Designed miniproteins, single chains, continued (5). Designs and how they scored, part 21

Each design is a single chain, and the fold is of that chain. pLDDT is the mean over its residues in the fold that is shown.

## One batch from the design tools (miniprotein)

Design m16700
Fold by ESMFold2-Fast:
Structure m16700 (fold): chain A 98 residues (1-98)
Amino acid sequence: DDERAKLANSLANLKFELESIVEEDEEAKKYLKEAIEHIEKALEALEKGDLESAAKHLEEAIKKLEEAIKKSTDEEAKEELERQLERLKKLLEKVKEL
């Protein structure tokens, strides 16, 4: 599926951008790591064609990323996390439309 492959590619790029964010707050870093783990599980579900599982993992990733933003003490990191959160929400909408 060409659309599913494009979504997986966009999500993989988002994951790598999240991994590049420099966050020094211990709690924010923990939530960011958990968000990344859920994105990895969503990618695996997309590759298997399990759209329901992919959507659920993206919803959990969104919740974890929102917690990371709340705990972040770095304004630049927080702005980057907020930008990636909005991208992640749009990708979830696209997964639900497949």
Scores: mean pLDDT 87

Design m16701
Fold by ESMFold2-Fast:
Structure m16701 (fold): chain A 114 residues (1-114)
Amino acid sequence: MEEVEKLVNEALNSTDPITQLEKIIELVRLARRYLAEGNIDGVRYIRDKLQEIVEKSTDPLVILAAKVAVDSIDRALALVEAGKPISEALLELDIGLGLIHIILGVQKIIEKKK
């Protein structure tokens, strides 16, 4: 869990939205790894920390990305609880990661327009 705490602290203490978005991506990738390993408690812990980022962040795109991450994890956990194949739960996280990468791309375009 030390890796999760480090990523969360880096996201919350950064003033750079690009860095915050990259840390959210790393947290979702870590949740995907924990899910693949059957570490459901680790996935729930990352979900709660992403929700903390939603509540404490002030940047609209960072808040949106963290909400997408939370929703994707909640859908993945619901599939696991329903006894669905782990591949379906992993796909929900992969879809969420794709959406967050689009949000990161938008943020990079906004910041490069001088």
Scores: mean pLDDT 87

Design m16702
Fold by ESMFold2-Fast:
Structure m16702 (fold): chain A 72 residues (1-72)
Amino acid sequence: SIMDEATAAMAIMALELGDEETALKAVGKIRDPEALARVGEYAASRGFERVKQAAVEKLRELGHLEEAERVA
């Protein structure tokens, strides 16, 4: 959804500023698998392991196993 895309963009901006807490809260609100994967992939590329793991766990919880494996 457009809301999930906007939330993912905000999460990525928060990570660019080093604000992992805001990014973790954003991950908790996203349900779109591609938006979650985008945040998780960005977190992985920058070494934000907690945010990456949160995105992977959320993808698995929602049944999006292919996207979870791609990020992990």
Scores: mean pLDDT 86

Design m16703
Fold by ESMFold2-Fast:
Structure m16703 (fold): chain A 73 residues (1-73)
Amino acid sequence: SGLTGLAEEAEKEGDDETAEQLRNIAALYAAGMSLSDVATLVEHVAEKAEKEGRDELAEKARALAEQLRDAAA
């Protein structure tokens, strides 16, 4: 899924914290969290990545959040 792919990318960049956060979000989604709530959590990941200068990761996270919100509508 998009969440797992983004987590693998973060891990390859050495950002184990963001990778773990994304995997935890994926687990919450599997446990029944709404797509809208998942999108909100992914947006927070994007904001953190942007503040830390990881612009590519932030852009991909924002794109995923937009896709999840569109799917929830």
Scores: mean pLDDT 84

Design m16704
Fold by ESMFold2-Fast:
Structure m16704 (fold): chain A 75 residues (1-75)
Amino acid sequence: EEEKIEGLKKVVEQARDLIRRAAEGATPERLRQLADSAIKTLENMIKSMKDPKVQEELKKLIEEFRAEAERLIAA
């Protein structure tokens, strides 16, 4: 379903923007909480997808977001 894929990509973009903004003033603990909340939301969205190939591609996007969040938390 194209709408669900588009929606999930938009949520990933919003999550990236939010965590980058938060990185300027938030504690590492707060950044981790924000990242965990975003990842949980994205994982729930993927569970509604029925195509295994789409699920695989979207899981890769979540892992890229997780890697970016971990880099921001470690900095």
Scores: mean pLDDT 76

Design m16705
Fold by ESMFold2-Fast:
Structure m16705 (fold): chain A 92 residues (1-92)
Amino acid sequence: SDVEEAVALLSTMDPEEAAELLERRAEELLELAKKLEELGYTEAAKYTREAAEALRRAAEALRAGDWEALRKALEEAKKYGELAKKAMDEEL
């Protein structure tokens, strides 16, 4: 549901604007991962980086017009985001 809603929203945007949005979110996640690693949340940092890499793949897929690859990349980003959150809860 959330991934399909994201795909629908991105499809209504200018492709360059949408790709830039995904790249910006990836950069924000990489900054978060660095902070998590500095605090000792190593597993949460790892999954946060994997989510950022998935968002970068989503941006590339969007620029290529590959909607199937975009959906898969967004599903992967969601999965790693959920794993990062769970790792944070377990390390607390």
Scores: mean pLDDT 86

Design m16706
Fold by ESMFold2-Fast:
Structure m16706 (fold): chain A 118 residues (1-118)
Amino acid sequence: MIESRSLTFPADADPDEVAEATLALVREAGAQELWIAINFPRPLTPEERERVAADVRAAAKAHGLEVSVMTTDRTIVAKIPITPETTEEQLRALVRDLHRLARRYGASSITVTATKEV
């Protein structure tokens, strides 16, 4: 079975509060994967989706993290595996960068989901 826990934050929330709440969620869940969904108030064009996805991948790479990006018309989802080598500082930095990116692109909210296989 997959156990998951989620929190949703408005795009204008404090990036530090979003990052610390995400880290607490990851620790409490004993998460094996973190999903960060950037939610938009309108459908994105294919060009906008590719641009946001590229910036998400670049942010993860800058922090030494692997990421898989999935897109819908209104949502960009970053899936980050949590390994024994993953640090809280890497996750904090990525969450803050993705929150700033979401705000820059006019997102309405960010949803963070911690998942564990049971």
Scores: mean pLDDT 86

Design m16707
Fold by ESMFold2-Fast:
Structure m16707 (fold): chain A 68 residues (1-68)
Amino acid sequence: SIDEIENEIKRILLEAYETNPEAFAKIVEVAREKRPEYLEAREKGDEEKQEEILKETLEEMKKVYEES
């Protein structure tokens, strides 16, 4: 669900903020890059597309965090 994915994103952001500020900055950049397409999906009421974008965002955030 969207709520579960958002909670996972919040968790990784908080962890990175506390433990690795450089990774945190890169993870925030991933979120900013994905934001325009997320806002478009939200404006159109496309919940399936919103969930897809959030899943892609979370996976990229995890990758960035692991590579940092």
Scores: mean pLDDT 83

Design m16708
Fold by ESMFold2-Fast:
Structure m16708 (fold): chain A 71 residues (1-71)
Amino acid sequence: NLTEEAKKLGLSEIEAQAVGTAIEVAASYELAGRLEEAERIKKDIMKVYGLSEETVEELFEQAKRELEAKR
């Protein structure tokens, strides 16, 4: 659950939900071959929420696994 993983980073419930949703959208773009859109969203999350690149990539990989499991 991406929201639960984001909450572990010290984000509020609303911020964790927003980050989880944005990461899931970015993962969906990458799985669709839309790599530039995926990278833009990841960079925006880093800038808006102050998360490290490493943290965003960890959430992104989790989102890809969860999306692939749904298919």
Scores: mean pLDDT 81

Design m16709
Fold by ESMFold2-Fast:
Structure m16709 (fold): chain A 70 residues (1-70)
Amino acid sequence: MTAVATVEVEAADAATFARAAAEAGLEIRGVDTEGPVRTFVLTGTEEAIRAAIEAARAAGVRIHSVRIEL
C-alpha cells in the first residue's frame, strides 16, 4: 500500500526529520525551502510514514502538521 504524506517541520529540525524519513525507507519527493517551516512530501507505506513521524518526535523534531493520503 502506497501513501503520500505532507509534513511541516521547523526549519531548524529539517535535517533530523529527513534522516528519520530515510531510515524508515521513505522517498523524499519534495521539500519546500522557504521560510521558518519546511514542507516535506514523502512517499512510502503508511506504516513507514508513521514510524518516521514517531522517530522524529522522539528525536525532538517540532512537527506543525501531518497530512497522509492513501
Scores: mean pLDDT 80

Design m16710
Fold by ESMFold2-Fast:
Structure m16710 (fold): chain A 110 residues (1-110)
Amino acid sequence: SLVTRITALSLRIIGLLFDLKLLSKKLPKEVQELIEEVIELTRELMKLIMKLPDPEAVEVLEKLEKILEELLKKLKELIEKGAPEEELKKLVEETKKKIEELKEEVEKLL
C-alpha cells in the first residue's frame, strides 16, 4: 500500500531529524543553527508533500530520506576525522540547498 509506504518513510525521516538534532548539540553554535534550519525546512517540505498524490509523495519522501541519510553519515565521518567547522558548515549548507531545490519542485506540482 502506498499509504503504508508514505507512513513508513515519514517516520524514518522524523527519526533522521531526531538523530540530526542530537548530533547538533555536540557541534559549534553556527553549525547547530544551520542543522536547525535544515530540520525546519524539512518539516515545511513534509507539510507540502502531504498535499501531493500518493505516488509523487512517495518519490519525494524517498529523495528527502536519502538526502538526510547522506547528511547524517557525512557529518559523523567529518566529526570522527576532526574536520574544521567551515567544512561542516559547507556540508550542511549544500544539504540545505538540495532540500530547497526539492521544495521548489514540490511547489511547482501544487
Scores: mean pLDDT 91

Design m16711
Fold by ESMFold2-Fast:
Structure m16711 (fold): chain A 104 residues (1-104)
Amino acid sequence: MAEAAREVAKIAEEAGYPELAEIFRLLSDYYENGDEAARDRFIDLLAKILGLPKEKVRKLIEETKESFNRPTIDLEIAVIAFLLKDPSVPQEVLDKIYEILKKA
């Protein structure tokens, strides 16, 4: 998962989406090092994107993980949240991201 998050961050950065790249870098740090501060910053960024309170976003992520039991669910939620903020992300960039997520 950490490697998949790093690859997605690189694709987003190279495509000119630094906010999306930062979200995936934070997830990579959390998965690789157990960095709880990186996890907290990830939730802060999602809360800002979604326009919801941080604690509500934390609860939604945990409930979604419990319901779907998929290892990539955090990455998928982050992509969806960013697309709700910026739907102009090209389909070619999204296709590259989804190919990486399939390998995770």
Scores: mean pLDDT 73

Design m16712
Fold by ESMFold2-Fast:
Structure m16712 (fold): chain A 63 residues (1-63)
Amino acid sequence: SRSEENRRILELAKEQLVKRYGQPTFEEALRKLQEEVYKSLEEAHEKGIASPVQRKVLEKRRE
């Protein structure tokens, strides 16, 4: 379908960007984003302002 074809084009574009700018840079950016998100979840939990969904995500990871 058209949507499937567009999705594949976007995936190929991502692969080309990784090849051009280097995998370490892309992977580092993704790792930094994931770490920052997880850190914000931990801080919200420590402050007691984490939502029930956020608390479940943290609990599941600690299991």
Scores: mean pLDDT 67

Design m16713
Fold by ESMFold2-Fast:
Structure m16713 (fold): chain A 98 residues (1-98)
Amino acid sequence: GPPPLSAEEQEKQAKMQELLDKLIAETTKVAEELLAAGDEEVRRRLEEYLALAREAAAEDGLDLEELEARARAAAAVEVSEEGQKIFEKYVKEAEEIA
């Protein structure tokens, strides 16, 4: 098999995963707040992304809960200025690590 990752590579991967987890958590909150407010655009986009997530989970045996969280994050980023701002912040932080 491939050799294990170096300590430096493991640290970079851990930092990148932490940023991704924070991005998903913060954008999911935005999606939930918009859905609670009755935003029809977030609802429509979320329904589209959830359909794709369910299809991918069924076909490839992927974690449905993880894909559904990513679907909520994607809907918030696409529809809301707040979601876009969060995305841009974490993309910039990720570029500084790379």
Scores: mean pLDDT 79

Design m16714
Fold by ESMFold2-Fast:
Structure m16714 (fold): chain A 75 residues (1-75)
Amino acid sequence: SLAQAQQLLAEGERKRDDTLDRAVAVMAEADRQAAASSPEEAAAIRERGRQEVLRLMGEGGQEVLALNQQAKALL
């Protein structure tokens, strides 16, 4: 139904926003920890933060695509 399709699209938009907010928070935390650490540890902390952001963006993107595909099937 149209209502179900709209609900899935809205869920996808919320998932996208949540993923972006989480990615920003991960990088902000990594930068904060890195600023309080030695130069050697700072580089490793930032790289771990970057890897976590890539993971979050990849997983979030796949979930949004799946929700959009489900919504299209209801139209």
Scores: mean pLDDT 88

Design m16715
Fold by ESMFold2-Fast:
Structure m16715 (fold): chain A 82 residues (1-82)
Amino acid sequence: SVGKIDPFTASSVSNLTVKGDFGDAKSGDVYLDGKLAGQFLATSKTEAIVTLGTVPAADGDYKIELAVDGKVVASGTLTWKK
């Protein structure tokens, strides 16, 4: 089953601390609105560090998904504000 990511706000692309349910996932890809945007490293079953490869173009809400080997393991909402 897909875990939930607690909603969070970001204004930086590096070392974003994300809370949620990641199960046994360790690391993988990050998608914003279905587009590959970065990588994550889970530090526990409920915490991950996300780094985005690019700055989102506009302020607003993005669907964030964490995936391991092409399978979404957690999803939620990222609010981007400059």
Scores: mean pLDDT 84

Design m16716
Fold by ESMFold2-Fast:
Structure m16716 (fold): chain A 65 residues (1-65)
Amino acid sequence: DIIDQIKEAIDEALKEVKEDKDPDKAESLINVLEDSLKVPVTEEQKEILEEGLEETKKILEELKK
């Protein structure tokens, strides 16, 4: 299932960002997710990508503290 694959990839990337506490990795993930949203995607794929983007932005703000 492509939705499950996207979700797992985002979860793994978020885990790495949280473990490394690297703001550059968080910014890179934000860029990847924003670029993914620029291509035609299904509504379900868009929701998963938007959730990942918001979570990554929250992590980046936490890392800036």
Scores: mean pLDDT 79

Design m16717
Fold by ESMFold2-Fast:
Structure m16717 (fold): chain A 92 residues (1-92)
Amino acid sequence: PVEVPSQEEIDKAAKLLEPLPLETLTRMLDILILRSAYPEMSLREIAERLGLSQATVSRLLRRAERIMEKTGASEAALLAALLRVIEEKLEK
């Protein structure tokens, strides 16, 4: 079931993502996409797939969870906000 994320949640999440480096944003996006597509993947498997340490994956997931907690955004809203902020940074 795909619920359309609220624009307000996307806007709030985007504001918290804007100060983050492009590398952090793209890594967070990749981790969340893999977790969504393959919910049974362990933290180790995600880290191996992306060439990251398990500690890095854990830190990025915790950061994503904090943004969701502060904004009330769903994971879908956070993914939409990540895509928007990444596109804005690449437009330069």
Scores: mean pLDDT 83

Design m16718
Fold by ESMFold2-Fast:
Structure m16718 (fold): chain A 95 residues (1-95)
Amino acid sequence: MGELRVEEVEVLGVRVTVSTGHLDGEVSQRIVLEVGDLTRVLDIHETRGTPENRKLRLVEHGPEKVTTYDLEENPERGLNELLERKLRELAEEAL
């Protein structure tokens, strides 16, 4: 097992906890978004490859469903845009 790193920040009133390491075998990072009684868990899976061929899969664990996003064409940009969208969605849902 690799060394686990945990970092916590607050963005738009949402508590963001980022855990980096080998979580549950294949997960490279876990991001937990919390505001009030609302929680979203985002698991990031990284496929082995060169930076140019890197593929990211984001798995969102919501209260009613699990949603998978495959980020292949521009994985870093796609991940950043998706995370910003999820932060805004959860912040608005908490209002």
Scores: mean pLDDT 70

Design m16719
Fold by ESMFold2-Fast:
Structure m16719 (fold): chain A 62 residues (1-62)
Amino acid sequence: REEAGKAVKEVLLKRGVPEPVAEAVADIIKEGAGSTKDIAEALLEAGVISEEEAEELIKIGG
């Protein structure tokens, strides 16, 4: 969970998402309030990340 949260934060920051928003999303994963898969899929559907980035996040979080 810690690793997955870190990876999500790094990807979001690289994509230009503001740090407070990236941190909030990472915290959802770290606390277990949301799955890495669900968050990666939501970010992909919103056009925030690529399919390749979503697959890597799911792999880290699985």
Scores: mean pLDDT 77

Design m16720
Fold by ESMFold2-Fast:
Structure m16720 (fold): chain A 114 residues (1-114)
Amino acid sequence: MAEEILGATTAAATMGSTTAIRAVVEEGLPLEEAIRRGIEAAEATARAMVAAGSVTEEAAREAIRRAKPIVEAAARAAAEGGPEAAQRTANEALAALARELGVEAPELDLFAPP
């Protein structure tokens, strides 16, 4: 479950962040609109993974919940420092999530890698 949540969150956050960064940098949209579009893209990505049988609906809901703050942080970083700052912010947030889920993994799955 933790690995499934990490994979789904990474996919959702990547698509959402990319969408939000483009909305801010390329389209010049207001920050709130860029965040909304990014979150919609993250939700669509998670739903597509459920439809493909790659993740459960429960893992997808958790992935969306965790992806939303990453997308928001990336959009804000893009507005302030451009796409490079946004990419760094998104990568740092995903690395932090991986560390968090690594602590949880031994409690949820006995077959999780070390």
Scores: mean pLDDT 75

Design m16721
Fold by ESMFold2-Fast:
Structure m16721 (fold): chain A 72 residues (1-72)
Amino acid sequence: MDSERAARRVQEAALGVPGVKEARATASPSGNVGVTITAESQEAARRAEEAARRAAEGDPAVTGLTVQTQLS
C-alpha cells in the first residue's frame, strides 16, 4: 500500500521532466521501488533519475530504489 503510493510518486516525478517519453514504476511488498525511464536525451534521463531519487528520499516506505534509463 504505502510502497505502491511511493512508486506512483516516483513515476509522476520522472514523467514531469521535459524530454521524458515514458516512465513506469513498481514497488515490491518489501518497499523496493523500481522505475524505468525512456528519455529523448541523456540530459533528460539524468534529470528524471534525480527527480525519481528525490521523490523516493522523503518516503519511509521506500527501502530501496533502482533506476533504469534508456534513450529513444
Scores: mean pLDDT 81

Design m16722
Fold by ESMFold2-Fast:
Structure m16722 (fold): chain A 78 residues (1-78)
Amino acid sequence: MSREEQIELWKEGIKKMREELPKVLEYLSTLPAEEQKQLLAQLVQHLEGLIAKLREENAPQELIDEVEEIKAELKAQQ
């Protein structure tokens, strides 16, 4: 896989996450408090793993910042 191809796949993945975020937040709001807390923690952990991978792969800072913003929006729901 080329670097340009990898960057485009990351951009597409991040765009999809951003587009799905409102639906995820809506779903979370329907759950009991304990389940919402657990699922939010799992989603944040997943995003932290993605950020770590992007940093390891020397991804553009702009992409890392986008994932950090999505993570911050999820944390704001706690």
Scores: mean pLDDT 83

Design m16723
Fold by ESMFold2-Fast:
Structure m16723 (fold): chain A 69 residues (1-69)
Amino acid sequence: MKTKLSDLLKAAGLSVEELKKVPKDYFLKHAPLVDEKTAERILEGDTELELDPETALEVLNALLRWKSS
């Protein structure tokens, strides 16, 4: 099943405004399955963006690490 960015933000407990504060390089470093264009869409808050399960899991883990820092 594909996962929407909005569902990942809810799972991570982050708002779109908080997401936009995350550096692009942070995502590229901690989510290697995410390409530059996908990282840009995530950071722009494209809540309708659908991710495959493996990429979604990496994005969720990156967001959880950012929130815990």
Scores: mean pLDDT 79

Design m16724
Fold by ESMFold2-Fast:
Structure m16724 (fold): chain A 64 residues (1-64)
Amino acid sequence: SLAALAAQIRAILLAHARGEISGEEALARLSALIKEATGEEVTDPQEIYEKASEILAQAEAAAG
């Protein structure tokens, strides 16, 4: 579900913000998650963050 995907994205971003994982590891996890969920392979760091941000925005809009 969109909510589950958003929760996984937030977990990765939080782990990176807390210094638990590197920026490279965060990008690798986000890229893999986006590919699994959407079928889109994104390799550029900026595009990965843009896609993650879009998914989070869609999940927020879907939450009443």
Scores: mean pLDDT 83

Design m16725
Fold by ESMFold2-Fast:
Structure m16725 (fold): chain A 66 residues (1-66)
Amino acid sequence: SVEEAVEAARDLFERYLKSMTIDEALEAVEGFIRLMKESGVITDEGYEAALEAVRKLAEEAKKKLQ
């Protein structure tokens, strides 16, 4: 579902943040989500929602560093 795709993307981003920069983690998660869309595992709607969610998380993480 769209909700499951969003939650999985958020969890993956938070996991990557433990060992990567914010920009590196965002790039890695975006790449993974794109691969899932191209392989037909997630819908276009799920892809867009997951991207929006992780991009917002990246912006929030960057604000904490200011």
Scores: mean pLDDT 82

Design m16726
Fold by ESMFold2-Fast:
Structure m16726 (fold): chain A 83 residues (1-83)
Amino acid sequence: PRPSEETIREALELLKKYDPEAYEKLGGDEEVFRLVAEYTPLGSSLIPQSQRLDPAVIAAEAIMGVKKLPASELLPIYEKLKA
């Protein structure tokens, strides 16, 4: 399922707080909303179905996509974002 706009906004706030460089690289709010929604499927095979719409997961996937990080970095980034 696609994340809600509310979930994307929460992911956007986490992205701005924990990785402002990645946020700036994405080109601002409208582009972040688009790219975050597209990045959500990338980690779904590694994330339990119940957590796929978690804003921290979405933000972590956006950071990974922007910075071209390997899938092994998803959990460390997610732990930082949810804390």
Scores: mean pLDDT 64

Design m16727
Fold by ESMFold2-Fast:
Structure m16727 (fold): chain A 67 residues (1-67)
Amino acid sequence: MDYRLSEEGRKIAAEFYEKLKKMKTDEEIHKLIREHADGSREEAIALVAAVLRYIGDRIDKEIAEQK
C-alpha cells in the first residue's frame, strides 16, 4: 500500500541511499537494486522512485537554502 511506502519506503530509501553513496560502479548499483527488489522489475522501479523522492526533497531544500 502507498501508506506503507510513505513510512517504510522512506526508511528503506534512506538506508538504500546510504548504500548507494558507497557504490562506485554501475554494476554494484544494479546488483544492489536487484537484491533489494527481489529481482522484480516493478519492485525495483518502486524502490528507485522512493529513493528519488527522498533525494529530491533534500535537493529542493538545499536549493532553497542557497537563495
Scores: mean pLDDT 67

Design m16728
Fold by ESMFold2-Fast:
Structure m16728 (fold): chain A 90 residues (1-90)
Amino acid sequence: MKEAEEYAKKGKELAEKGEGKLGGLYAALGGSKASEAAKKGDSEGARKGGEYALEAGVKAAKYAKDSLGASYGAGGAISGIGGVVQAEIA
């Protein structure tokens, strides 16, 4: 599962550069891909992608300058947690 990790890592990098809104969007995409990986039986990819998405989402929410960026960050964090939980259950 490469997409979840790639999106989440890019989200974290963008958030660290002060692009909180774009970082939050990529964190949310990473979390979404982690959930897809869990549904396909890729528990390791789901767990790692979810962990990265959670970290990226929290950081993006912290650096977001508007409500949309904060919302994407929160979505990424929530989706990341969901991916990790699904991986542990599967």
Scores: mean pLDDT 70

Design m16729
Fold by ESMFold2-Fast:
Structure m16729 (fold): chain A 107 residues (1-107)
Amino acid sequence: DDKKETENAKAETMGRAWALVGEGSAELTGLKQQLAGEDTEEIQEIATKVDAVVKEALRIFDEALRVKTLAEARQLFGEVNHLEAEYQDAIRKFQEKKNKKAAEAAA
C-alpha cells in the first residue's frame, strides 16, 4: 500500500527532523553561552555547523509536510538519516578537540 508507506515514511521523517531541530537548538544555545565567556574558533566552527544542521532539519520537516509520493518521502528520509550522522560526527569531533585541549592545558 503505497499510500500507507508514504504516510509512514513522511511521519517518521517529520518526527526525526523535528527531534534534530530540538536537539540541535539546545546544543546551539549552550554553544552560544560558551562563546559569551570563551570566544574560540573551535566553538564558532561547531556553532556554525550545528546552526546549519538545525536549518536543514527545518527544511526537511517543511518539505515532508508537502510530499505526495513514496519516492519523495524516501528521499527526505535519506536526507534526515545523512543529516543525523553529520550532526553526531560534528559533536563527537568537537568534544574530542575540547577534551584534548583541556588535557594539554592541565599538563
Scores: mean pLDDT 83

Design m16730
Fold by ESMFold2-Fast:
Structure m16730 (fold): chain A 101 residues (1-101)
Amino acid sequence: SEVAEATFNYLMGFLTGEELAATLPREDRALIAAVIVAMGELLKVPESKLEAIRKELGVSRAEVDAVPRERIQEIAAEIAELAKKKKYYALAMIFEGVAYR
């Protein structure tokens, strides 16, 4: 999906938060932030780093927390498959952890 590819490209540094804000609706940016936050929670990333990501993507904590878990899992599964196709196996394993736990 467009959201999964945008999330992958953002995490790899190929897209900036400003470019995402210019090209994607707010609801899709909230979904991207929710997927990255779920990954960060799995990896025990500090809350200060997660807040920086929400701020960069221009979304509130409330918007991110409102994203259904099922949608987060769907996008995480798509990112895992995309990462495998591109041979980023460590990233694929992380997103499988988000999708299938």
Scores: mean pLDDT 87

Design m16731
Fold by ESMFold2-Fast:
Structure m16731 (fold): chain A 63 residues (1-63)
Amino acid sequence: MSRIDIKLLEAESILRNFGREDKIPELEKEAERLKAEGASETEIIEKIESFVDSAVAEALAAE
């Protein structure tokens, strides 16, 4: 399992905890797109973290 795969599993867990399971397929598509475009591991991880932060902020704002 790659570092990206581990980060995706962590992101999925966070999204489920905040009721944003609907965002998991979108996150996976973005990660695969970046990999296909030749983005670095660091860039992909940063994008995953940014995506999760945005989704969590949206969930909290909806309260």
Scores: mean pLDDT 81

Design m16732
Fold by ESMFold2-Fast:
Structure m16732 (fold): chain A 115 residues (1-115)
Amino acid sequence: SADRERAIRLLELARQYAEGVNPEAAKLFDEGIEAVRAGDYRRAAELFEKAMDVLWEHARTGSLEEAEQAFLAAVNAGGAAVDLYRLSGDTERAAEVQARMRKRAVEFEERLRAQ
């Protein structure tokens, strides 16, 4: 429970970055956190995966100044989705999300090097 409350607090902090980038992504964080509190880990994972994808579009296509905040929020959402899919028993979907995050990290580093 202490580890769960600490994880929720970190997600609440990551929500602040999401809100600065896209209010819809912040809403997905709010709904995801509520799902975690309710013990609906599968729904929480799906909501954080969706938040990760929304924020990644801003990291990939948005202004460079805002892209770092979008990328950090996406990494936090994706990490939560991976952990929550594992908790719900969906290890295959957890592995897919983790692979997608790794690919996106490389793509983001390449974007930064091109500037």
Scores: mean pLDDT 87

Design m16733
Fold by ESMFold2-Fast:
Structure m16733 (fold): chain A 74 residues (1-74)
Amino acid sequence: MDEELEKYKEEVEKLVKDMIAKKVPASHAEAFLTALTRYEVAELEARGQPELAKRLEEVMEEIKRETLKELAAL
């Protein structure tokens, strides 16, 4: 459970670091992360794992917030 979330978080954080390094516009980063979050949440809900889907959504919202803050500071 937590191990699956940690693995997903690690992959997303690598993607976010790449976006920051490339100075991707905040609007594009927000749109991408929002779409990714909706897709992953829907997949987990379809698999009958709504609690994991909710936890993933919370983690993704935190990553999105920090990413947008970093990009806005550039």
Scores: mean pLDDT 80

